Designed miniproteins, single chains. Designs and how they scored, part 62

Each design is a single chain, and the fold is of that chain. pLDDT is the mean over its residues in the fold that is shown.

## One batch from the design tools (miniprotein)

Design m2151
Fold by ESMFold2-Fast:
Structure m2151 (fold): chain A 68 residues (1-68)
Amino acid sequence: ADFEALDFASEVGAEVYRWLLERGVPRDEAARIAVHAAKVAIDLLNQGYSKEEARKKAFEEAERRAAA
């Protein structure tokens, strides 16, 4: 269970990192935002959210942080 949750969080983090790089966000900033997005995804999954909803909310948080 925890291992599968960690794998999911790593997947979300990698997807967010690539998405930010494609948008021109610097690598160091993209990495920080991606790590935070992965944490948001695992926290939401632990709160009972579906993987779909957790991924969506993690991307929304990443977008908010990239816009700041």
Scores: mean pLDDT 84

Design m2152
Fold by ESMFold2-Fast:
Structure m2152 (fold): chain A 73 residues (1-73)
Amino acid sequence: MKDEGDKLMERAFEVADKAAKAGSKEFAEKVKRFRDQLKRDYNEAYKQSLELAIGGAQSGLGLFEGILKEIES
């Protein structure tokens, strides 16, 4: 769980950075809010060993990564 949570946080940071560089301030802010929420959820999952929380975060990141790919295209 810890290693997967850290990887999810890194992915969220990368998506936020890419969104900011793409010039979409609104999208960058949404990804930042998701990242901040993910950080809170990750800390809770770390303490509670909640696999479902990580699964939900992975799904959410996949959606944002898909949107970012569409913006970059």
Scores: mean pLDDT 65

Design m2153
Fold by ESMFold2-Fast:
Parts: sequence; structure tokens; C-alpha cells
Structure m2153 (fold): chain A 90 residues (1-90)
Amino acid sequence: EEIKKKLELGKKYIEEGKYEKAIEEYKKVLEDPNATDEQKKEAYKGLVKSYLLMGKFEEAGEIAREALLEFPYDKEFHEELAKIIEEYSK
């Protein structure tokens, strides 16, 4: 419940252009030991998107690499991250 609310709040902050606040909420999800793998993947996607929208390409790349290392066999998740990077990196 709490984690789901943080993910929803992060998405809302992105829609509002409040990328720093979105990053804060997504980081809270990744730091929460009760977060499911699916919730962590959503948080990683939101973090990468937020950093890209801010033009922080190095930070976005670091988060994407961390996500790939945490979920090394999730091809669908890797494809979703690649699409986000392609779409938001001009």
C-alpha cells in the first residue's frame, strides 16, 4: 500500500515536471525492504526517466546499470529500460 502510493506519487510528479520530487519517491521504493521485484522495476524505470528528463544522462546511465545488475535475466524489463532511454535521450 505505502510503496504503491509512492510509485503513484512519483508518476504524478513526473507529469507535473517535478523531477527531483519524483526521484525522491522512487528512491524510497528502492530502499524499502518490503518492495516487490515489480515495484523495484517500476521505481528504476521512473528514476531513469526522471534523470533523462532533467538532462542528467550520467546519473540515468548509472541507475540503468544498477537495474540491469539487480535483474540480470529479466529481458522484458531490459527492453522497457532501453525504450525509455531511446525515447527520452533525444
Scores: mean pLDDT 87

Design m2154
Fold by ESMFold2-Fast:
Structure m2154 (fold): chain A 70 residues (1-70)
Amino acid sequence: AVEEIREVLERAQTMSQEEAIEALRELAKTTSPAQAQVVEEAIRLVEKRGRITPEEAEGAVRMAELVAAG
């Protein structure tokens, strides 16, 4: 659910890079395939930058909502 994605992304902002990637990979297993792609993009951002920003997390949640609707 979108709420679960939001909660994990909020926690990921305070986690280490490794912890954030692990949490997001676990989340991707429990979401729809379309929402899992949004989560995978968030994982890539954490891998590239070492962390996810609040703005990036908000954007990912919004994209998950739009993907679920489309």
Scores: mean pLDDT 79

Design m2155
Fold by ESMFold2-Fast:
Structure m2155 (fold): chain A 67 residues (1-67)
Amino acid sequence: MKYAELLAKVGGMTLEQAKEAIELLQKRFGLSPEAAAIAVILAMKKYNIKVTTPEQAVEAVERLLKE
């Protein structure tokens, strides 16, 4: 819950979208909720992008893990 709330505020997405993003990252990459939230925030900072949807969160983290 705390990580989804943090991601919603930082990313400008709804709490429900932030929860969905974390769940997708857990299923696709095997990340914990904490690791998922941190990975999205790091990707936003590194690439200077705004992540506002669960799909954008997956793309951003996938890019981060490949680099």
Scores: mean pLDDT 80

Design m2156
Fold by ESMFold2-Fast:
Structure m2156 (fold): chain A 95 residues (1-95)
Amino acid sequence: MLTELLQKILDRMEEKGIGSQEVLDQVRKSIENKEAPDPRTLARILLESQSAGDLETNRLVYEVAKLTKQTKELGDAINEEVKRLEEEERRRALA
């Protein structure tokens, strides 16, 4: 089940051009090792899929977090990533 969910996420990311090469490689490694991706990686996928309007990839990421019991860690990682993006935007606005 975990490997199938991760494969569906990877296929959708590749098809829609979501995620950096680093994120794609981390998902592939998780599939090979049959383990959950880091919550930060899941948070990055979720935020990019949300900005792209892909609600299905968003749903699959939450299913992975529930299956691996990382829902709290995913929430924390999302908050951290949002703050990072806001700081980056602020730096660009000052340039």
Scores: mean pLDDT 81

Design m2157
Fold by ESMFold2-Fast:
Structure m2157 (fold): chain A 73 residues (1-73)
Amino acid sequence: MALDKDGSGKITKEEFIRYLVEKAGLSREEAERLFEKFDKDGSGYITKEELKEALKEMGFNLTDEQLDRIFGR
């Protein structure tokens, strides 16, 4: 259920894709495309802040509590 196992506010590519496929009903290809769009550095990680911005751009508005649940804190 939590995306960020380290509690550092970072999400791996695999965790992000899995979450979107399971929770948002996206295809793997769509989830990969979204990750690439927001991981402009190609680091393989998205920060909590970048994820929040990405979700807002896609039309999803999340509270800090909802984000904390996704990250496990």
Scores: mean pLDDT 66

Design m2158
Fold by ESMFold2-Fast:
Structure m2158 (fold): chain A 77 residues (1-77)
Amino acid sequence: SVLDYVKNLIQDVEANPDTSVIMIQADFSTIELYAIISEVSQDVLDLIFEASEKIDKAKTPQEALEELKKLAEKLEK
């Protein structure tokens, strides 16, 4: 599921503190594409697009990680 991909990305970033913000942005773009092709609900897509905008504006890996964690909590409802 999209939630599982987001949680895996969070775990990977936390396990590798050298992960750049650009790498996180690229990995998240892959999750976004997966959500689109998997035809997830509009509510889920809206949450992903909102998170995508915030992650794209992140200046540090920690800022991107914070947005990923917020998205994961919203996806769990």
Scores: mean pLDDT 85

Design m2159
Fold by ESMFold2-Fast:
Structure m2159 (fold): chain A 78 residues (1-78)
Amino acid sequence: MEEKKKEAQERIEEGRRLMIEGEATEGLGRMKGSSLKLDEELKEEGERVTEEGEREGERLREEGRKLIEEAKKELEKL
């Protein structure tokens, strides 16, 4: 019982870390993309970098949300 609670808590913690990482990934992508957009020749690269960061950030956040949801359901069964 105690061990299963610890595993569920660890998954909630991991899910929270993924959500934070997703936010950071999106922010870094936007920052790098904006920096590239300051150069007229690199505008398209800046757009791609921003889009990639936003896409990857959302993927990580979705992964984190699923982990938290599943772990919470497991805790409710205990």
Scores: mean pLDDT 82

Design m2160
Fold by ESMFold2-Fast:
Structure m2160 (fold): chain A 63 residues (1-63)
Amino acid sequence: SAKDEAERNALKAITEKVKKLKAENPDKEVGYRLSRTETEVKAEITVGDETYHVVLDIADFYK
């Protein structure tokens, strides 16, 4: 469905962000936690002692 495609695209955006952070921080441990609701995909990304929060609205990935 269009929603499933939009959700996959939002997850890809998070995956690309994690890859970029790993590339920029090769000497640090990088991990992440995903959660989602009906309308959002969320990630908590840890890079060494720093934490980044990403919240993506699935609606932004439609069409």
Scores: mean pLDDT 81

Design m2161
Fold by ESMFold2-Fast:
Structure m2161 (fold): chain A 76 residues (1-76)
Amino acid sequence: SLEEFEKDIERAIEENKDKGPLFVANNIIGLAERYIKKTTDPELKEKIYNLAVEKLKELGQDEAIEFFKKRRELEK
């Protein structure tokens, strides 16, 4: 499932490049949240989160990283 998540992120970035970095960042966050929600393995949840944060950092979307962190805290 981590490999599936990586492929989904790569596709989302490539297919949505024309819509701007904020739109891509929102798609990455949405994918990460969906994968985390359906996963029961806590180690896999952490790997998904870390990969999503890394991709957001590569896009220069520091504000999106902060929003993602806060959202995860609110959703338990």
Scores: mean pLDDT 78

Design m2162
Fold by ESMFold2-Fast:
Structure m2162 (fold): chain A 74 residues (1-74)
Amino acid sequence: SEEAILALELAIKNLASGYEVQSYASDLSSNPDLNEALAKLVELKQQEEALKALELLKAGKEEEALEYAKKVLA
């Protein structure tokens, strides 16, 4: 939902805890690897990279979002 997208976007922009980011991400994606990767990006203060992964997820490109997040975390 758009509310779930906004909640995750605000959590990323505020550099919220990894637990909070992962919780909000789980409302948008059933992929636990992606949800954990988004949380790790925020924990590492990679805010711009986390927002880019979220834009891919918003576009329905969940696999591309995961690949992007994994590449940044490598």
Scores: mean pLDDT 84

Design m2163
Fold by ESMFold2-Fast:
Structure m2163 (fold): chain A 115 residues (1-115)
Amino acid sequence: MLKINENDSVEELKEKAKEILERQREIMREWVEGKISPEEALERILELNREMAEIVRLLGKKTGDEALAQQILQLLEQNAAEVHELIRLGMTPEFVAEVSEERLDQIEALIDSIK
C-alpha cells in the first residue's frame, strides 16, 4: 500500500499518482486475461481511485492549481462510472480495457502537466 504524506514533494506525488495509474492498467489486464471477475476489477479500481483522489487533492494544494486538480478528479470519477456502465451492459473485457486505457492516458497527461 502506498503511504501518502502531506510533506511529499510535487515530484514524489506525481510519481505515486503514475504508480496508481499503472496498477489500474494491471487490474484491467488481469480481467482481460480472465484472472479476476469484472466485480473484483471494479472494486480494486474504486480503491485505487480513493488513493489517487488524496494525491490529487495534495497536488492541487501544493501547486495552487485547484482547477487542474478538480479536472483530474472528474476524469477519475468518469472512468469508474464508464467502466461500471460498460460492465453492466455486458461489453467485452477487451473493449472496457480500451476505453479505460484512453481515460487513464488523459489523466496521466494532466498529471505530467503539473509544475
Scores: mean pLDDT 85

Design m2164
Fold by ESMFold2-Fast:
Parts: structure tokens; C-alpha cells; sequence
Structure m2164 (fold): chain A 95 residues (1-95)
């Protein structure tokens, strides 16, 4: 694993049970670092988390897709690290 990906996964573990928005933001950074989401998807996801209106349905879809990808990928990485309880928490945040 890339050292920055490991650092982000550890930060997600610290925030998953205390600050849901921060945990999701860190999951988005993890997915962006791994090349799984675009920078545009990342920015649209941050706006959705802040409750900001997006000008188009397409931008909203990109943001929601980025959030879902971030949560699923972070859960997978946390599970590989043996952090099953945190992985389950990240999967619940996407429901």
C-alpha cells in the first residue's frame, strides 16, 4: 500500500465513530489518492457534504458516486488492515 493511503486509513479509523463528515472527507481523499475518483467528483462530493446546491443533476451524480466509491474503498482497505469494525462503520455511512 502507498504510505499516504495507509496514513489516510488510520485517520479514517480515528474519525469513523466521532466525526462522520470528516470520516467521509478522508475516505474521499483516500479514493482520490488511489485514482478511483476524479478531482471533479471529489469537489462535488465535498459540496454535497456541506449541504451546498449543485447546479446540475450530472454534478450531483458525480458527487454521490465519489462518496460511494470512497466509502467502499476505505472499508476494503480498513478490512485488509484488520479493522473490521471500522470497515462496517464506513459501509453504514453509505446507507
Amino acid sequence: MNPKVEELAEQIAEKAFSDKKEAIKLALELALEAGLISEEGYENALKLLAGEPLPSPQQRELGLGAIQTGLLFSAQELRIMGKEDVAKKMEELGK
Scores: mean pLDDT 82

Design m2165
Fold by ESMFold2-Fast:
Structure m2165 (fold): chain A 88 residues (1-88)
Amino acid sequence: AIKVETVPAEEAGEAVAKEIKKTGAKTVTFVFPDGSTRTVPAEMAGLAVEELLKLDGLEEAVIVTDGKHIAVAPPEAVEHAIEALKAQ
């Protein structure tokens, strides 16, 4: 089952870190508003979240997980994030 969680942008880094600990995921997939994706090692995920939030002036981030894989997207790209998880 796919779980979708919306968090304030200021909490997105912590929320991703907690999800990495729960799932044991070694990578995190970031989905951009244009539907493009970038997969990064879990150790780099905090930096990637910060970069994404700065670029788009986002107030919220969406975290999508299937219990093994993690995707992070702005609210407008949540459907692309779900598709990215299904492609794994």
Scores: mean pLDDT 76

Design m2166
Fold by ESMFold2-Fast:
Structure m2166 (fold): chain A 87 residues (1-87)
Amino acid sequence: SLVEQALALEPLALNGKTAGEILLEAEVAAGLGDIALAVGRHDLAVKHYLQAVSLYKSVLQHGPPSLHVEAQKGLDDALERLQELES
């Protein structure tokens, strides 16, 4: 299951980036997934959504509580898209 694979992804190390920078990267990855989906590139959409999931998980593990609501919403949205693509 794509959703099970996504849920098993480890949070990425920050590697000197701020949690805010990682949140922005997650939002960009999710947006690239949406664009890929809109143009019928389902394989590419899956790759971008999986990347977004890993980045959102990094924000939730390492970021301040002020970013957790936005990161959790992004994670939930990406997981919903992956579930739809799997069906």
Scores: mean pLDDT 86

Design m2167
Fold by ESMFold2-Fast:
Structure m2167 (fold): chain A 73 residues (1-73)
Amino acid sequence: MKYLLSVTVPLSAAERAAAYLEEKGIAFSLRSDAELARFSIETPSKEEAEKLAAEIREALPEVLRVDIQPLPN
């Protein structure tokens, strides 16, 4: 089962977060509002989602929230 990793950062950190993900070769979708940017990353497993979440939080101290949700096949 695939998992969706959602990473929320302040809008001011969105460019830095996008650059980090692009440097890592990670495909993402971005949605932003006036205050926040949310990156959606599709992962093949929960374990990969959790590992990636930990790596992102370590690299980007601006991260406000990380959510991992199961995606049906």
Scores: mean pLDDT 83

Design m2168
Fold by ESMFold2-Fast:
Order: C-alpha cells, then sequence, then structure tokens
Structure m2168 (fold): chain A 84 residues (1-84)
C-alpha cells in the first residue's frame, strides 16, 4: 500500500492520539496518529498506527494542505510502512 492517500480526521486535530481514516488505492482503514511533525506550513509528516491484513502497522504519510483539524480531509502520499 504505497502511493496517493487521503487522510480524514475523525476526532481531534492531526496530532498524536487523534483518530483518522486513511484511504489508499480505494482501500480504507482507521487508525490512530502516533506522530505528527509539521515540516512546512503546507506539509505534515504523520505516523499512523492501523491494522492491515490482521497486522499492526505504522504508516508514514506526508499530508498536504497545512494543518488538518477535526472533520478535515487532506490529500497525501504514503512514504513508508512497517510493522508496529
Amino acid sequence: MKGPATVTVLSGDLAPGARVQVTINGETAEGTVVAAVEVSPRVTLAGIRATVNGQEMILGIGVYGGRLAEGGSGRGQVLGLGPA
């Protein structure tokens, strides 16, 4: 699961502890933000813990469009994934 992603904030702001929905290649998963670093005013690097194929995974996603608040949705790019 690499490539373009959409991140929607279900609760909180895009920061550690927030609940998010991630859509990658038409596949949707819910997860929790474990890391969020603003690398520019328009890009946040987010680490999201989600269950994929029964395995706990950490997804690294660059989220575009500035700070993403609750109910907000932003486009991004999957930069990496690994076991949780």
Scores: mean pLDDT 76

Design m2169
Fold by ESMFold2-Fast:
Structure m2169 (fold): chain A 85 residues (1-85)
Amino acid sequence: LQEEIDKLIDEFVKAVENGDFEKAVELLRKLTEIVFEHPELGPYILNRLNVALNKANISQETIEKLKNSDVVKEYLKLLFVALLE
C-alpha cells in the first residue's frame, strides 16, 4: 500500500507540473479514499505530499491557474480528512 501511495503522489505532482488538473483531481480523490479506509496513513500521505510538492517544478502560470481549480478543493478535502477522523 505504501508503494501505491508513493506512486499516486508522484503521478499527482507530474499532473500538476503538466497542468493536467483533471488527472490531478482524480489522483487526489484516490488518495482521499485511501485515508478513509486507512486513517493511520493520513500523516504519511501528508508528509509525502509536502516533500514532493516542495521539490516540484511548478511554473507561476500554473500556480495562478491552480488557485481557482478543483485541485485546491480536493487537496483541502484530503487535508481535512487526514487531520480529522
Scores: mean pLDDT 80

Design m2170
Fold by ESMFold2-Fast:
Structure m2170 (fold): chain A 79 residues (1-79)
Amino acid sequence: DDQVRQMFSDRFISMAQSSDNPIAQQQLIDIAQDVRNGSDIDVQIDRIANIQSQYNGRDKDRVRRGLRAAVRDIRRIVD
């Protein structure tokens, strides 16, 4: 679990660094820290998708699907 959380935190920080909006960037960094500290990854995916949709003009369903696929892939590798 800790290794999966660390890998997700790192990916969310990378996503934040790629964001053009500084408010979205900070919120994504905060979520990455929450994930590292034990927050439910699936709940945080929905929040990230909403932030990306609102501030970065991304399709929220596409972001959500992509992040859920990444969760499955990372869990498969860490197993």
Scores: mean pLDDT 76

Design m2171
Fold by ESMFold2-Fast:
Structure m2171 (fold): chain A 64 residues (1-64)
Amino acid sequence: SHQADGTRAAAIVHDAPDVETAKRYLRRAVEEGLISEETAEAVIAGLEEGGLPGGLRAALDLAR
C-alpha cells in the first residue's frame, strides 16, 4: 500500500548519509519489490528539491 511504501521510503532516507546514497537505496528497494516505482520517483523528486529533509517529507506525505 502507499502508506507502507511511504514508511519504508522514509526509513531509507532517514538511514542514508547523503542524497546520492538515498537515491541509490530507493532504486534498489524498487528492484527488490520493497516499494513501488511511483513511491521512489516521488521521494527522489523530494530529495532533488530539498535534500534529505525534502525526501523525508515526500515519503511521510505518502505514509498518510
Scores: mean pLDDT 84

Design m2172
Fold by ESMFold2-Fast:
Structure m2172 (fold): chain A 57 residues (1-57)
Amino acid sequence: GAAEQAREEEAERLGREAVRALLARDLPAVTKYAQRLRELGLDAAADSALATMRELV
């Protein structure tokens, strides 16, 4: 529904910011965005961001 789509759109924005932070090697920012994704109930997306972060260290 519309609420689910809005949540997905917000997750996409947070995902894009997490990717930008990863490319900038700003690991604290990646962690912050992952926590926000978890707060939205998007644990899979948060886990993906943290997994990508681990590949960079």
Scores: mean pLDDT 77

Design m2173
Fold by ESMFold2-Fast:
Structure m2173 (fold): chain A 84 residues (1-84)
Amino acid sequence: MNEADREALLLAVETTLLVMKLTVLKRYTKELTPESQAEIAAVKAQLQAQIDQLQQMLATQDLSPQARADVEAAIAAAQAAIAE
């Protein structure tokens, strides 16, 4: 594993954890208060920023095929989570 693979995969892991956080917030928030809406919006904004960074890494860095697949999976999961 090279340095570019490591950087991209660590960001993909962070993105996946944030997807899990958003899923919990959406499913287990019983009342949509202004505070909970702001938290959901902030998590979605952070996910979008991480998607943009991962897409840039796919475009500009020479990632291994395995790292590319894992990054693409993380992007797809994050995009699905934002859309739902």
Scores: mean pLDDT 83

Design m2174
Fold by ESMFold2-Fast:
Structure m2174 (fold): chain A 80 residues (1-80)
Amino acid sequence: MVEEDREAARRAVEAAKTLSQSEQDALAYALRQEAERNSGEAKELAEEMVRELEAAGAKVVPASQEEVLAALGKLRELVA
């Protein structure tokens, strides 16, 4: 895995921790779904990000597509 990808993931997780509880939950759910769709290092990275968010108090609970997209939009603004 490229070091740049791991650094980007760490920044994304730290930014996500500043979001609301419901937004963190939606992101944890979305990352879990991505982990299930991926393999190898991409899967491992997504699973690591989910574990970090869960350690911060996020819950992996079903979220609507609209909730996921809204949370991803806010995260994108924070890391841009």
Scores: mean pLDDT 78

Design m2175
Fold by ESMFold2-Fast:
Structure m2175 (fold): chain A 66 residues (1-66)
Amino acid sequence: GMMDMEEARKLALEAGLDEDMATQTGLMVETKGGEYAAESAKKGLEKMGMPEEGEKLKKELIEKFG
């Protein structure tokens, strides 16, 4: 629902993703599921040079939305 998208977006922002990537992460949770969104968000953070933050965000998204 909209609340799950917003919570996923906030988690993604806190982890270091920009607003566009964070919004896409929230939409992916709703449309593709938490595991798909988690993998996408992890890859985004890895490309930014933040692989540890990517792993943490992936685990949080799977735990809450997987």
Scores: mean pLDDT 84

Design m2176
Fold by ESMFold2-Fast:
Structure m2176 (fold): chain A 53 residues (1-53)
Amino acid sequence: SSMDKERVKALTDTIVKLLEMMEPKLMSDPQKKKEFEKQAEQRTTQLINEIKN
């Protein structure tokens, strides 16, 4: 649903911000940052789908 997409985006953005605060050196690498953003979105999508079932 469209609400799930918004929830995924909000949670993914929050996770990325937290990672930047906790691991700034790792997240300063553009390639690694993109990899973690994709993983965060994938994991968040899975979690939201599970809790909405």
Scores: mean pLDDT 81

Design m2177
Fold by ESMFold2-Fast:
Structure m2177 (fold): chain A 62 residues (1-62)
Amino acid sequence: AMAEREAERARAEAAIDEQLKTLVDDGSISSQEELDAFRKRMRAAVENGRAHVEELRQQAAA
């Protein structure tokens, strides 16, 4: 259902925000431009991971 996908996206966004906060706190990210670039990369990685998991699930279901 659409609602489950939105919940998964919301959890992924929350996890990305938490990870980015950690990187800001440890000094790995010091500018807004770096923060935005990392956020885009993390979102892309989450989307790629989701697609890969769905492919594996399809294979397991035969």
Scores: mean pLDDT 70

Design m2178
Fold by ESMFold2-Fast:
Structure m2178 (fold): chain A 81 residues (1-81)
Amino acid sequence: DELLKRLDEASELDREIDRLIKEGGTLEQKEEANRRAADFLGLPELSRSDLTKEALLRLQFDIGVRIVDIAVQITVQKILS
């Protein structure tokens, strides 16, 4: 199921970004998370200078919104199928 795969991908990204926010990480780890999030959300990557804790929180929020959207789509498909 395409939507279930997207949900799993989003959940993995959310966990990784949460870890980086709470535990910290290297600039390289933040850049990788930003790249993965940008690809997932269809947004441009942030520059290194913009990879702040605030930016990571924003990315986590956007991923969370996408998780809700995917969950709603799964529910609607199950009802309308």
Scores: mean pLDDT 80

Design m2179
Fold by ESMFold2-Fast:
Structure m2179 (fold): chain A 100 residues (1-100)
Amino acid sequence: SELEKIKELVEKLKSDPVFEPFLNDFDPKKYPDYYKLVPNPMSLSKIEELIKKGEIKSFDEFYNLLFQLAHNVLLVFPESHPAHEAVRHMLEVVEEHRES
């Protein structure tokens, strides 16, 4: 099912050290602008919670939440920040797994 494939993707993303900055909510003391500029904070842990609550039913809904996480990072961090590359890599991994 799509839900099983989504769970496999979440586990894969959580196990990859390159995505460790996206596992939990950003520290508001270290990243105050994140919470000032971002109306919908997102993390891999929050996505996992939404899956457990049954609020994600399709791969497209899951992808939209990952895109929200990506958009938040691109909005807050400068283009030179390694988080931009990490977000692009995350979306690439997700799309490749979806097509497999």
Scores: mean pLDDT 80

Design m2180
Fold by ESMFold2-Fast:
Structure m2180 (fold): chain A 101 residues (1-101)
Amino acid sequence: MVSATATATTTINGKEYTTTLHAVLNDDGSLQVTVTTTPASEAKYYVFKLYVDGELVEEKVTKDNSATFTGLEAGKTYRVEVTVHYKDGSKTTVTVELTAP
């Protein structure tokens, strides 16, 4: 099991938004990604992207603050990118990288 966390703070129209990305790679090759943003009420939807060796391999668009990817291979380095789209049309992107054990 491997985990990674990243945090980004963005100021939009004088309001401060803090977005935290948590990614947990399980021993079965599943990757669980959770995003928290404050204030959460301003989030409209999330875009989760999974990259391997610089190539986009999977994209999920959802109103849920979590996504699961499966089939990750041992020894490969994955980049997880999450874009939070806010109700005012603004967006924030947070990324983490982790290597499968």
Scores: mean pLDDT 79

Design m2181
Fold by ESMFold2-Fast:
Structure m2181 (fold): chain A 87 residues (1-87)
Amino acid sequence: EPSEEFKELIAKLFGISVEELEALQARSRALVAAKDYAGARDLELEMTARILGMSAETLRRLIREGRFDELERRAEEAEKRIKEILE
């Protein structure tokens, strides 16, 4: 399974603790084990929104409104943050 150092890095990327990351991973595994694929997709969207620096509700709204310009801008900002964290 992932090393402690890798977990710390991923938690830092999401702006959460390692304990919170482990709770999210456990939640993801439980949803897949229960064959709750809709719930697993919702959790994936929540995690994606966190990487992009927004709420899941904001991400859903932007997708619904076809605001791909804003999504692209947020993705570029996230890429810069990731580079800063890794460097």
Scores: mean pLDDT 75

Design m2182
Fold by ESMFold2-Fast:
Structure m2182 (fold): chain A 80 residues (1-80)
Amino acid sequence: SLLERLREAFASLSEEERERLIEELERTGELRVPSRHYDRLTPVLLAAGARFEGVEGDHAVFRFEDPESRALVIEALRAA
């Protein structure tokens, strides 16, 4: 399932990184993904409905317009 793929991808993140991404996504609808995680996270975030907004320094910026997509990603980050 998509939820399982998200959880597996997020398992490579530290607890601190996951908590930061949850807070960011809840407040802004965006995730700033560090370059070291691009290869693992990009295909799964796009599959989850993310829009790629661009690269800002050492981070790829992904936006979730759909509240259900955001909720799914938050659930996966919490469950990782």
Scores: mean pLDDT 84

Design m2183
Fold by ESMFold2-Fast:
Structure m2183 (fold): chain A 66 residues (1-66)
Amino acid sequence: SRAQEIHEQARKLILEKLPEANELTKNKDYKGMLELGVEMMVELYEIAGDLEAAKELLEKYKKWKE
């Protein structure tokens, strides 16, 4: 089903990005970690077909930067 496919794509995306996240934390690049997290969540919303939620998250991220 579409819900099962979305769930599996989301899980695979997270697992695929873990090595990159690990490198960022190893280098103490916590700003990069936050940016990667936001990019991943945007991709998850796109996979789910919720483009408005993706846009809203990007706007929230800009506010978190001050």
Scores: mean pLDDT 82

Design m2184
Fold by ESMFold2-Fast:
Structure m2184 (fold): chain A 85 residues (1-85)
Amino acid sequence: NKEEIGKLLREIIKLLTEDLSVSELINKTIEILKKMLKLTTDENLKKVIEDTIKELEANKGEKDIEKAKAIIEKGLKRISEVLTA
């Protein structure tokens, strides 16, 4: 399932390059992360994905696209670190 998780990570990276509203970026990222969570059997990876979803859900009212992107990038970095450990 690392290959499928890698595809979902690439989908989120693509979202960061698209001209999306803050709400669209956050909501689409959460949906992809939820798909990733369903594919995950590794407890460390599951925890990092869940923490990233929780942080994004807490910031659904965010209006600043750069702040939303920073939260997503932080989450992607943490997920990538666990995947390569």
Scores: mean pLDDT 84

Design m2185
Fold by ESMFold2-Fast:
Structure m2185 (fold): chain A 116 residues (1-116)
Amino acid sequence: EEEIAELLEEIEELVKKIIETTDPAEIAELLEKLVKKTFKLLLSTDDPAVLDRVRELLRELLEKTTNPLVKEAVERLLRMVDVRREDPNSKEALLRMIGLTASALGIVIDLKLEAK
């Protein structure tokens, strides 16, 4: 299994690439990976230091991106981090995280359709 540190480094690289990329199709692919890696990380840990670092990376992406669909997807990911912090082990928290992930992936589909 991937180490938490590796997942965090992958998320950092994806955030950087999304900020630097102007191709809508490439943005959609990178954003899909970011959504999936963020969800996997949040299922793997509730460590406050890791959650704070993910929040910082997602806030940087939200601040620097000009794409409104990327902003919406990142807002879902930030809510997922908040859910994990507030109620890390409840069934209700896990269901909300799944719902937020599905919502973010729906935004990725919208980006892919606009890119074609």
Scores: mean pLDDT 85

